Designed miniproteins, single chains, continued (2). Designs and how they scored, part 69

Each design is a single chain, and the fold is of that chain. pLDDT is the mean over its residues in the fold that is shown.

## One batch from the design tools (miniprotein)

Design m6529
Fold by ESMFold2-Fast:
Structure m6529 (fold): chain A 72 residues (1-72)
Amino acid sequence: LEEELEREEALAPEVLERAREIAKRMGVELPKAVELAKTALGALLAAAVYVAIGENVELAREIARAVAELLA
């Protein structure tokens, strides 16, 4: 879980760090929050990547960040 999440950091380190911060602020156990964030971010990121491939790569990252905030 954590190793796979570290792989995500290579693609979107900002999003990963934001998810951890939100988990701590919400008072949720990090492992559970990280697992939820990974699932939600993975699904949204897949859709965002599809759009970004034809549009703008930066847009995909913006969407991923929005998802991280929604988990707050």
Scores: mean pLDDT 58

Design m6530
Fold by ESMFold2-Fast:
Structure m6530 (fold): chain A 110 residues (1-110)
Amino acid sequence: MREGVLMVLFAVTRDDIIEEVEENVEKGLSEQLKLLLELAKETPNITMEDLLRLIREINEKGLSEEEVRERLARLAKENAANRLPPEVLEVRREFLEELLKYIEEKEKEE
């Protein structure tokens, strides 16, 4: 039952992230987004909600790659006690890989 609730929350956040990723690519901010996603794969305490907030901040403020690294590093320190379970990290990794492929395809095709 807890897994069902977690899955619903992640599904809603995934839809929001996909929408923000599409906007990010249209704005020409895909380099900053790819950097965020690559760094997030290696950071076990960044939630899907944290990713959504950072993607929105990139889209709204036009954050540089350096600012993206800085914000993710701060968030990782703040969340140091909140390591995600391995099952959640695996599902998150698969989703992040899917987003990276989508961005690369969009960059190469138009």
Scores: mean pLDDT 76

Design m6531
Fold by ESMFold2-Fast:
Structure m6531 (fold): chain A 89 residues (1-89)
Amino acid sequence: MSEAEFELEVALAFVEIAIAITKLDISNPNLTPEAKEVAKQALEELERIRQEAEGVLADPNSTDEEKRRVAEEAIQKTRELLKKMDEAN
């Protein structure tokens, strides 16, 4: 496994953890309706990020540069979504 592949796999694991946390928040009866809506929107976007990362990992023609870029974008976008959920809660 290349270093770039490993970085993308780590980023994907982080996205999967964020998805799990978001699903728990959506199921929380104490969350406000506004916070639940933010969490639902975040879940949709996290699933898109996950699909992109999985696609690049599965593509034998993807470059190390593309894997690094997608990994960095996945981490950054996931962190932004988690921040939005925290601010809405």
Scores: mean pLDDT 86

Design m6532
Fold by ESMFold2-Fast:
Structure m6532 (fold): chain A 73 residues (1-73)
Amino acid sequence: SAANALSDAELKALFDAADVNGDGVLEGAEISRLGALLAPLLSSEERGLLIIRADKDRDGTISYEEFLAAAKA
């Protein structure tokens, strides 16, 4: 995937920028923030697929581990 071209440092920076409260998990508005941060790097389709893949449980939360796994898939 296009996200797989990003380094671990870049993926961490994107996740941390979206994780406003610093709890290591993205929820609700933070997931939307991640999507906005990915907009210059990925198409709308690629961003949507990445977020859906990361939120595998569809519970509205994304951990850093899930985000990395989705980006590297």
Scores: mean pLDDT 75

Design m6533
Fold by ESMFold2-Fast:
Structure m6533 (fold): chain A 88 residues (1-88)
Amino acid sequence: MEEELRRYLRTLARKNPDKISEEELLRFGEEMLKRALELLKQGKTPAEVLLAARDEAKKYAEENPELDEEIVLRVAAFSVLAAYEEYR
């Protein structure tokens, strides 16, 4: 699942080279995956984890206005899905 997420993120970056770098997208995705797994292990519900990831992604996009917010949100959503599948 982590390898599938990494393949997805690399493909997403390559299709959007003017919107986000592959390196930055992989770093953000891995951070979101790690954070989501930590929250799930703490007993947070999938809904709470998704809301936390959304808020973190919005903050990241606000701090990096050159990035496409929709791409950042998509990365966060897929990272949470990957965390949920790994935790189960």
Scores: mean pLDDT 77

Design m6534
Fold by ESMFold2-Fast:
Structure m6534 (fold): chain A 62 residues (1-62)
Amino acid sequence: GDEAKEIIAKAKELIKKAKNAEEAKKLIEKHFKDELKKLTADEAVEVSEAISTELIELDSKL
């Protein structure tokens, strides 16, 4: 839904601003823990896959 898309967009911004993948993971967990729990199973998978892809891309550059 719209909530999943909003979380993905904000998470991608945090990942791009983070110095490394570990920092990005901590920021995402801290900011979106409660919001992620409110998502449907399908939306949670969508968010998880999008975040994982962005983290892999960040790791490849660092």
Scores: mean pLDDT 76

Design m6535
Fold by ESMFold2-Fast:
Structure m6535 (fold): chain A 72 residues (1-72)
Amino acid sequence: SLSPEQFEAEVLLALGLMYLALGDRFYKQGKKEEAIKSYEKALELFRQAAALGHPEAEDYIKEVEKKLEELK
């Protein structure tokens, strides 16, 4: 079973993935400002998940940082 911290990390990762998907959708629509805003929200959520020890969070942080560098 997941500890409370592991469960919270999973919830934060799931929310980050939702914002990452939203950012990708806005980017494909040419909505650059909305894409950046969604990616920044995803990045903050992934950083929180990483702080709680989620093993996948650092890879997603790198992915979002790369996307933001290409857009800014």
Scores: mean pLDDT 89

Design m6536
Fold by ESMFold2-Fast:
Structure m6536 (fold): chain A 60 residues (1-60)
Amino acid sequence: SIEDEIKKLEEERKKLKEEAGKKVLELKKQGASDDEIDEVVAEAVQKLNEIALKINELKK
């Protein structure tokens, strides 16, 4: 079922956003460098884009 697969992918996307947001906040609080923050954000964005592509492929 395409709908179940999309739901699972959307749950993964939500979890990744929450985890990345928490990591960024902790890094900022600790005075981490922009490079460290950028790496966390870039990795999260890449994973989120992969999930978005999967969702779009399933809708097609």
Scores: mean pLDDT 83

Design m6537
Fold by ESMFold2-Fast:
Order: C-alpha cells, then sequence, then structure tokens
Structure m6537 (fold): chain A 68 residues (1-68)
C-alpha cells in the first residue's frame, strides 16, 4: 500500500503549498483578512496552525513509508 501513502503525501504537500501561498498573500494584503471579518493576526495564526497540522500529518505518513 505504498502507492496509497505516496498519493496521500502528494495531496498533503499540495495543500501545504496552497496554505503557504495564502499566508504570504494575507501578509502582503491585510485587506483580504478584513474582507472575511477576521483580523490579519487571527487569519495568519489560523493558517500557520493549519500548516503545522499538515506538517505533522506529512511526518507521520513519511514514517509509515520508511517502515515499509
Amino acid sequence: KIKELEQKLAVLYSAKGILVAALDAVKENPGLAKASGVSQEEEIAAIEKQIKELEEEIEKIEEEIKKL
């Protein structure tokens, strides 16, 4: 089932890339956060938390692949 884990990794890396781009966009344009009714600081913190959660999932899957 290595292929299933590799596919999961590809999806998680793609999601992380999107969140990193979103984080950069919010830092460059604080008006984006205001449009959502959230402060820039709160939006940044939320995105950083999601990135950290994705990084933890990536690490777990990489460990599973390494054990196979």
Scores: mean pLDDT 77

Design m6538
Fold by ESMFold2-Fast:
Structure m6538 (fold): chain A 64 residues (1-64)
Amino acid sequence: MLRTYTVTLHYGDGSTETFTIRARTLDQAIAQARALAASRGYTVQDVRTFTADGRPRILVTATR
């Protein structure tokens, strides 16, 4: 089943960007989130997953 994941990119300067991605598994969603950060020229430091408002969320901490 295809699921919607909310991804928040948290940058070392305190700025954030939020996106939604669709994937069949959490691992695929994490892979897409990492690729998205890399495409913006950031290096991924940490990836955290949690549930908020009954929905799966992915927090990526990244720096240039």
Scores: mean pLDDT 78

Design m6539
Fold by ESMFold2-Fast:
Structure m6539 (fold): chain A 59 residues (1-59)
Amino acid sequence: TKKRMIEAAIKLALETDGQVTLREIAEEAGVSVGTIYRHFKSKEELFDAAFLEYLKKKE
């Protein structure tokens, strides 16, 4: 699901100093890379969504 992909992106970015691939995010979220592309048009869109979700937690 979209939420799990966002949460996986946040988790891996924090653990890897931001060096994470779509493949690693897919594995952490339990989905395929193709599933990520069904929900996000690009890697940048996924990271934008992850950044917004991370900021909401701080408010």
Scores: mean pLDDT 76

Design m6540
Fold by ESMFold2-Fast:
Order: C-alpha cells, then structure tokens, then sequence
Structure m6540 (fold): chain A 75 residues (1-75)
C-alpha cells in the first residue's frame, strides 16, 4: 500500500481534520485496504472522535482480522 504510506508521510505536520479528509478520500478509493481504514481510524483519534475511530478500526479488522496492531488500536 505505497499510496497510503506516502499519504502518511505527507501528513506528519498536518492538522488532524485535514488528515481525516485525506484518509476519507483514501478509503473511498481503496475500500478493501485494511491499512487505509486503519490510517483513517488513527486520524479520527487525533481529532478526538473516538466513535468514528472505532468504526474505522472495525472496518480494518473485517479486512484483516488477525492484525494485532489494529486490535490494539481498537481496544
């Protein structure tokens, strides 16, 4: 997932709301990519929107149910 990793590098200094906007576009383009959903969840956590973060992590876990990193973030 080179495109999502490039986005993560690009947004290191960006406001959380802008990260959410970028990763929402990412999951629209890559809806079956667990990493895209995981990055969206992290962006929602940075914004303080825990409920939407958990929803994004749940979608990531549906795509990659054995990913311990996503499980830890969801907990």
Amino acid sequence: NSDIRALNISVKGVEPIVKVMLYRAGVKEYPNDAEAWYMLGKAYEELGNVEKALQAYDEALKLDPNNEEIKQARA
Scores: mean pLDDT 76

Design m6541
Fold by ESMFold2-Fast:
Structure m6541 (fold): chain A 84 residues (1-84)
Amino acid sequence: GELLEEAVRYAAELLEEAGDRERAEELRAAVEEARRAAEEAGISREEAERAARQIRALAEAEAAKLKGDEEEARKILEEAREEA
């Protein structure tokens, strides 16, 4: 549970720094529901670690896009897709 919460918190911070406070607030609201769903489903630590990495990568790509670095965003998404 904690790993997913920290990943979403990190994602929200990156989006806020990039200027997207609305999406950051939506992520914070969604994390509680996502955490409860994962706990109810009995998600393994390995699955939680994989999900956390994907969340961080998606947030880094979105932050890069918001800053105007579309090439960096594309690179991050391609690397995350290969690890998925």
Scores: mean pLDDT 76

Design m6542
Fold by ESMFold2-Fast:
Structure m6542 (fold): chain A 69 residues (1-69)
Amino acid sequence: SNKERLIELLKKLSPEERDKVGVLIAVGRYDEAARLISEKTGVPKSEVMKLLKSLSTEEILEAIEEASK
């Protein structure tokens, strides 16, 4: 699923980087969140944006929590 794919990408980030993604999503800065994930994972920003836009804000925040376990 798109949520599981996002969890895989977020697991490659540090705890501090995951927290930053969460803050960016909460304030609606999706482009900057996608750029950070892209830069740290090597996945193209366009693919990360597609993943983020396929999910609700709640699902993205749940993915961050799951990646931190």
Scores: mean pLDDT 87

Design m6543
Fold by ESMFold2-Fast:
Structure m6543 (fold): chain A 79 residues (1-79)
Amino acid sequence: SLEEGRKALANKDYEKAVKYFEETLKKDPNNVEAHVLLGVAYYQLGKYDEAIEHLRKALALDPSNKVARTLLEEVEKKK
């Protein structure tokens, strides 16, 4: 669930967080928060291309999402 993913992020268990957020997206593919938090988890794992993909999807769904925009800018600087 989304809550289990957030708890995994808090514990710095980024691989487990990815799994929970991917499970959330299987049930709700347009869940903006799940795409943003997947971007965070992938960024922490150094998987920048995967982080960019999910942050761009979040912005496509909600162009006003400041967290997704800020993180996308930071991730793109790492490439």
Scores: mean pLDDT 88

Design m6544
Fold by ESMFold2-Fast:
Structure m6544 (fold): chain A 76 residues (1-76)
Amino acid sequence: SAAKEKLLASIEEMLRVGASGPTNPEADLAALVAAGISRAEAEAALAAMAAGGGVRVSVGASPETIRAVMEAARAA
């Protein structure tokens, strides 16, 4: 499906960028909040992704990529 392909592409892009350096959970939270996601929702989504096996939001990811990752975490 188009939605699945878009989400996978966004996650792959995020992981490709994130692989270039260490991830910081506090910086990832700040990036999500800057993208327009509430702090409480961002914390819950990051916790869900951590429990799901290490998908993380990289600092510097685009707001569109961050939203796609959050949508994937919420749907899972």
Scores: mean pLDDT 55

Design m6545
Fold by ESMFold2-Fast:
Structure m6545 (fold): chain A 64 residues (1-64)
Amino acid sequence: DKREKIIAAIRELDLSEEQKEAIIAAIEAVGDGSLDEMIEAIRKLPGLSEEQKKAIEKAMRKAY
């Protein structure tokens, strides 16, 4: 399951538990959407730096 791999990659990142929960919730809210839709949802989240968003995107693309 590609979504489970993405969520696992997010959990390995150096982020707060609250940031990880927000990211996972955004991924789940996309449902059966594409990887690009998940990445766009995360880019719209507050509380993440531009560097964190880039690291998250890289991890998601690598896991996918």
Scores: mean pLDDT 80

Design m6546
Fold by ESMFold2-Fast:
Structure m6546 (fold): chain A 85 residues (1-85)
Amino acid sequence: SELEEVRARLVERASEVLDEGHVQALEAIFDSDLRRSPDMPPEVFERNGEERLKALVEALREKKGMVVRSVTDELGHSLSVIEVM
């Protein structure tokens, strides 16, 4: 439950500064992190999430090189995942 609260707060903060598509991509990244490290402390997840959000915002603002790829969600929708160089 604490991890879900942290995730919700990170998504809310992302929604204030990113477009819906970028928010969805960031959510996919968060969910991937939680699957790989389900025992991650909430404070570590929050710090990592904040760093990723900052990196994504910086890359978009400064038009830095990024790797963009598609991932498919559980409903078959294609989502863009952005990896910052």
Scores: mean pLDDT 68

Design m6547
Fold by ESMFold2-Fast:
Structure m6547 (fold): chain A 58 residues (1-58)
Amino acid sequence: SMKLEEALKKLEEKARKAGLSDEQIQAIVDNYRAHAERDGSVLPEPVPLPVLTAPEAA
């Protein structure tokens, strides 16, 4: 699915611009992809903000 890849790329770029670490960005992208792949591309929505997972600051 092409839309999924585009959504992931945009997500990564936005997260990077927001000041997240590369590690956090990769974790977010990986989680998004894993969920979509498991169910078969549930819904690749362009999320503007990263989900609150834990206290940032690597």
Scores: mean pLDDT 64

Design m6548
Fold by ESMFold2-Fast:
Structure m6548 (fold): chain A 61 residues (1-61)
Amino acid sequence: MEEFLEKLEKKIEELKEELKKLKEELKKNPDDKELQNEIQLLEGMIALLEGMKAWLKKKSK
């Protein structure tokens, strides 16, 4: 479980870095609907992985 949690944390961190880059691009092109949609999808993916991480932490007790 620890190895899987560590792997999840690294993936979440990677996705958060991608999200930061996309948000910076959106600041340059605020009317970019496609970029807004990509940000929403990535935020949703991060939320799902964070939820999975929380569930696994609860189960490891």
Scores: mean pLDDT 80

Design m6549
Fold by ESMFold2-Fast:
Structure m6549 (fold): chain A 65 residues (1-65)
Amino acid sequence: MEEEIKKLIEEALLEKDVDKANKLMAELIDLLYEKYPELTDEQREEIRKWLEKLAEELEKKLKEE
């Protein structure tokens, strides 16, 4: 799980296109629900907060050029 999550996040962070980055983030969320349907609301919230921090870094990188 963690390796697949990191891979999708790395791809999103390297994307210059916001639409592609958003699609990769959506695929990450879908992957989490598909692979780990037993995730509690607390675990989902923790992952969401982590993704939110990464989304800020993604927005920063996409605005560099």
Scores: mean pLDDT 65

Design m6550
Fold by ESMFold2-Fast:
Structure m6550 (fold): chain A 66 residues (1-66)
Amino acid sequence: KKKYLVYSGGDGGGVLTDKEGAEAAVRAGLNAHELSLDELRELGRKAGVSTAGAVESGSGYTEVEV
């Protein structure tokens, strides 16, 4: 099923959530900066998800396949 990775911007950490949770997090001011591709790959590996097809430049979250 599709999951969304929300990145905290100035931190190396992220949270897997559903689309509604990702949208709420962005509205709350998380993901102030663009997530780098390397950071996204590392977060995906730690979370046990595939980041294939990930977009480096996005709306502050990335769709991932679990």
Scores: mean pLDDT 52

Design m6551
Fold by ESMFold2-Fast:
Structure m6551 (fold): chain A 80 residues (1-80)
Amino acid sequence: SAMEEELKKLSEKAAEARLAGDYLEAAKYYKKIGELYEEMGDLVSAIQAYELAAEYAEKAGDKELAEEARRKAEELREKL
């Protein structure tokens, strides 16, 4: 499916960013991965992706993105 193809592309880009030490870019890709899982209704995977986005945003020093991603993960936990 188109969503599965997009997930694969984003996962590859996230891995590339991680290996390059570009934590901000990695955080942004994990946020997009979380958004896609949310659209697919896979809330457990979405939560995991948003938690990774928060972790890498913290490593990058982007506290605002980290707080946003954590808030999103907690919001989705309330739906489980």
Scores: mean pLDDT 89

Design m6552
Fold by ESMFold2-Fast:
Structure m6552 (fold): chain A 90 residues (1-90)
Amino acid sequence: EEEIERLAFTDPKAALEKIKSIPDVEKAARLITRWAIDPRLAPYADEIAEWVNEIADKLSDELVENVAFALRMAGVPREKIKNPKLAEAL
């Protein structure tokens, strides 16, 4: 987690790829929730939304709500939220 935080500061793209590669999707989603509202990851908000659409059905309802909130704060338009479970949480 702290290693990913350092990477996001120096290489946000590499940090995002590391988060996406975490086998535990719940852990990955908790990390991305913290990062989606970080200004350094704002340019990647659309890519984050694409990835979350793929994994949302594997997440707990509470985590889906937290992710949806983070995506809204990052300025991701509702139209990019294609997963029904994630869209309902917006």
Scores: mean pLDDT 73

Design m6553
Fold by ESMFold2-Fast:
Structure m6553 (fold): chain A 82 residues (1-82)
Amino acid sequence: MTRSRRGLISVVQDALNLLRQGDIDGALTLLNNARQGLQTNFRDTPQGQQALRHVQLAIQHLQQGDIDGALQHLQRARDTLS
């Protein structure tokens, strides 16, 4: 479970890197972990709520095969947490 803001940024960055390498399944695993960490530790913060929305949208885009849309949302999630 990712408890720190830096840890969440790192997980999102790792997911971005996996998607750039074509590892969609690995990215989905990391994004589900990030979603759980955001819901557990940051759901009551505006930054956490915005980042959670972008992570959820990225997961949805990946499930639809839209890798570019997922990358865009993950970049926004990372920027929100930074």
Scores: mean pLDDT 81

Design m6554
Fold by ESMFold2-Fast:
Structure m6554 (fold): chain A 59 residues (1-59)
Amino acid sequence: SKEEILEKVKTEYGSPVDWVAKEVIGVPPSLARRFYKDEDFETGNEDEVKKRILERYEK
């Protein structure tokens, strides 16, 4: 679920933006914020969240 993903991410990385920066895209947090949307987590699936963010970054 969205809540499970967010809890895991906050526990392991401190914030969703830091997770995106380190594990999803591999960029500084300031740049990662541009490609992250809260709505991405509504999928409730970690792989789908990553896919949406990566597709946005690769455009």
Scores: mean pLDDT 79

Design m6555
Fold by ESMFold2-Fast:
Structure m6555 (fold): chain A 55 residues (1-55)
Amino acid sequence: SRELAVKVSALGITRAAVDFMRRLVAEHPDDEKARAELEELERLVEELEEEIRRL
């Protein structure tokens, strides 16, 4: 379905963003904003996976 394709694409993009932010957090461990953004992206991945599972 079109909705499935859109959500799968969003999941792929969000996972790439998580990988990028994990590297940033590792390089800048005192950056609280980077850690907060990583946590938000990880939550978004979980939400997208759940939505895809329900389609």
Scores: mean pLDDT 87

Design m6556
Fold by ESMFold2-Fast:
Structure m6556 (fold): chain A 100 residues (1-100)
Amino acid sequence: SVEEERARLYALIDTAPPSAAELLKTEVTGALSELERAGASEEDKAAFLRRVIEVLEATDLSTREGVAAFLAAVQALLRETLAARGLPVPPAVDIRVPEF
């Protein structure tokens, strides 16, 4: 389920430094909100989260470069998910990252 995959992803994110964890959770939450607004199914959202988890497991979140790469990958996966399902893909996704 979306709830199970989200819980798993957030548990993995919480192993990162606190400031990085906040940014990563914000980006994931923003991507899920975009999928919801576009009318993506629960299965599409769950599949998106599973792909995000795979990227996270392959990424070194202890580095600033790793965090930046993960954020870029989440945006790319969002656009790929929308396109693969024939849903609207905006030229720029308005995913809000807080300043710290």
Scores: mean pLDDT 76

Design m6558
Fold by ESMFold2-Fast:
Structure m6558 (fold): chain A 61 residues (1-61)
Amino acid sequence: SPEEELERHLLRLLHELADAGVPEEELQAFQKRLEALWRTSRDPAAVRAAADALLAEVLAR
């Protein structure tokens, strides 16, 4: 399902952020933000796009 695909994508993304050295507190804040967006929009594509944008921003540091 789109929700299961989103969950797999977010898990992979969180691993990439952890590998990039993002602190645990920042990872928790990032996850909480994505959860809030999911509750508001209920749109897997919107959440995925937001997650990808945040990952790209962190990796550009």
Scores: mean pLDDT 77

Design m6559
Fold by ESMFold2-Fast:
Structure m6559 (fold): chain A 65 residues (1-65)
Amino acid sequence: MYKKIIETPDGKYEITIEVKEGYPLTGSDLNLPIQKIKELSKKPDGLPDEFEIEVDNGKAIAKKL
């Protein structure tokens, strides 16, 4: 499990990244959710308070603080 807080135009979000046991956390697994949340925040509808993003060996959950 890895947690990171990022700031977007829609507010601050806590991102929790969970990879499968025995799999390494890669740079792509870490950066892909951050990139996607920033891209989604540029859309007119903004970001929901909580959403899930799939990564190669697990998942990421973004939650608004």
Scores: mean pLDDT 72

Design m6560
Fold by ESMFold2-Fast:
Structure m6560 (fold): chain A 80 residues (1-80)
Amino acid sequence: VQELLQRARDLYQQAIALMQEAARKVSEARKLLEKNKSDPEKYKEAQKELEQTLREAKELMDKAVELETEAQKLVDEARA
């Protein structure tokens, strides 16, 4: 039981780290858009970079959800 709960906690921590990385990347890309508001051409380029970053962030979030699902299975097993 203790080992299953510890593994679940480790997986949750990994999921949190991935979610934080995704949020950080999106935040940085949005700041780049804000910085380039006065330059339409640079704004358009920053917008494309945000689109790419959102795609990468989605992949990180999907991995985080998989880790959370695995952690929940371990918690459920520990409760049995």
Scores: mean pLDDT 84

Design m6561
Fold by ESMFold2-Fast:
Structure m6561 (fold): chain A 96 residues (1-96)
Amino acid sequence: SEIEREVEGVMSLLAAKVYVEEGKYEKAIEYAKKALELLSDDDALRAEALIVLGKAYEGLGKKEKARKAYEEALELARKAGDEELVKEAEEELEKL
């Protein structure tokens, strides 16, 4: 079911956000990647998952992987027309 995939994807995204807040960056990467797989047709949710993935890579000192994740998030946020996600991705790129 498409609804079941989306629910699991959103739950994975929420878990990834919590893991970033807890400094559990390897788990955050795992759950952000799972969210990206499950949310393949939602540009805004995928952008949000990529921002979380970027933050997790940054927490591990993987600056180039973080940059790529934020750049992809920015493109998807712009495609989705989500101004808040555009701003968040731009702010994270500027801090790198």
Scores: mean pLDDT 90

Design m6562
Fold by ESMFold2-Fast:
Structure m6562 (fold): chain A 66 residues (1-66)
Amino acid sequence: SELQKKLQKVEEEIKRLDEEMDRLAATEPASFDEEVDIGVRLVKLAVDRTVLLKQKQKLLEEIAKQ
């Protein structure tokens, strides 16, 4: 269905975001400034992930109402 296609796209974006976060978390910073930059980027990605999870939840609720 249309909603299932939207759900698949959101799940794919969450997977890509998780992979990016894992890569950043595995990065050994060369300096204190790089450590801070990585930390800030991870926080921003975590916020984006929360938005995508809320979108996924809404899509699941819409599918369940069918």
Scores: mean pLDDT 86

Design m6563
Fold by ESMFold2-Fast:
Structure m6563 (fold): chain A 114 residues (1-114)
Amino acid sequence: MIEIETHIVENDLEKVRELIKEAVEKGYTVLAVVSDDPEEAAQFLADMAKGNAKLLGKEGKFLVIAARGLDPDEVARIVEEALREKYTPEQARLHAARARGLGEVIRYLKENGV
């Protein structure tokens, strides 16, 4: 069964940090992206998670965070830091890099009308 919890965050880095930390502690898979259209980005990620898209990983519990007005590198850093408590530094870095890459893909699709 797939459980998806979605949050849209506007220019609040500390809110993103709190949401990611709580989700990681509860065993959720975190998908955190920065987009100029956070509602569209959140819907896209939720649909991909629900469809068992290989890009998003395993079935289970997902926290989707779409943020606007934040630095993608800083959001990726927060994801990496939170995951270090449960994963190796290398694994945490890979998860953070995935979140940043998804944000860039969403922005590219939006800018190119695809």
Scores: mean pLDDT 69

Design m6564
Fold by ESMFold2-Fast:
Structure m6564 (fold): chain A 66 residues (1-66)
Amino acid sequence: MLSEEARKASLEDIKGLEELYKKDPEKNYEAIKEGLKRGLEAAKKAKDEETVEEVEKLLKKIEEEE
């Protein structure tokens, strides 16, 4: 598992990407999608189920709006 400190940082990064998506989804789409995919892979490797769930929800939402 990630340390509590690293897990907090990961969740904050995901929240930041979600805010960017809500603010200007079309302009930042590719950068946000890439960031989320990297976060998902890192979370899966670390077995951080909470971060995986959050990233998967946001990726699904973004891809459905494509």
Scores: mean pLDDT 70

Design m6565
Fold by ESMFold2-Fast:
Structure m6565 (fold): chain A 73 residues (1-73)
Amino acid sequence: SSEDEKKKKLIEQLKKEIEQLKEELKELEEEIERNKDGDPRKLAVLESAKAILEGAISFLEELIERLKKELES
């Protein structure tokens, strides 16, 4: 159905967004490592940004699994 095709396209879009966020997370983890002995305030901001990115990735991965289950029903 056209609705199933929309869900498939959304899953592929979300997968691409997750891969982009994972690259951003990797860059952020590298920045955290570079700043580990630096300014504690900057480190706290970077750690907060990491937590937000990890949360966003988990949310999108859960959304993909829900969409996949709907396609298998």
Scores: mean pLDDT 88

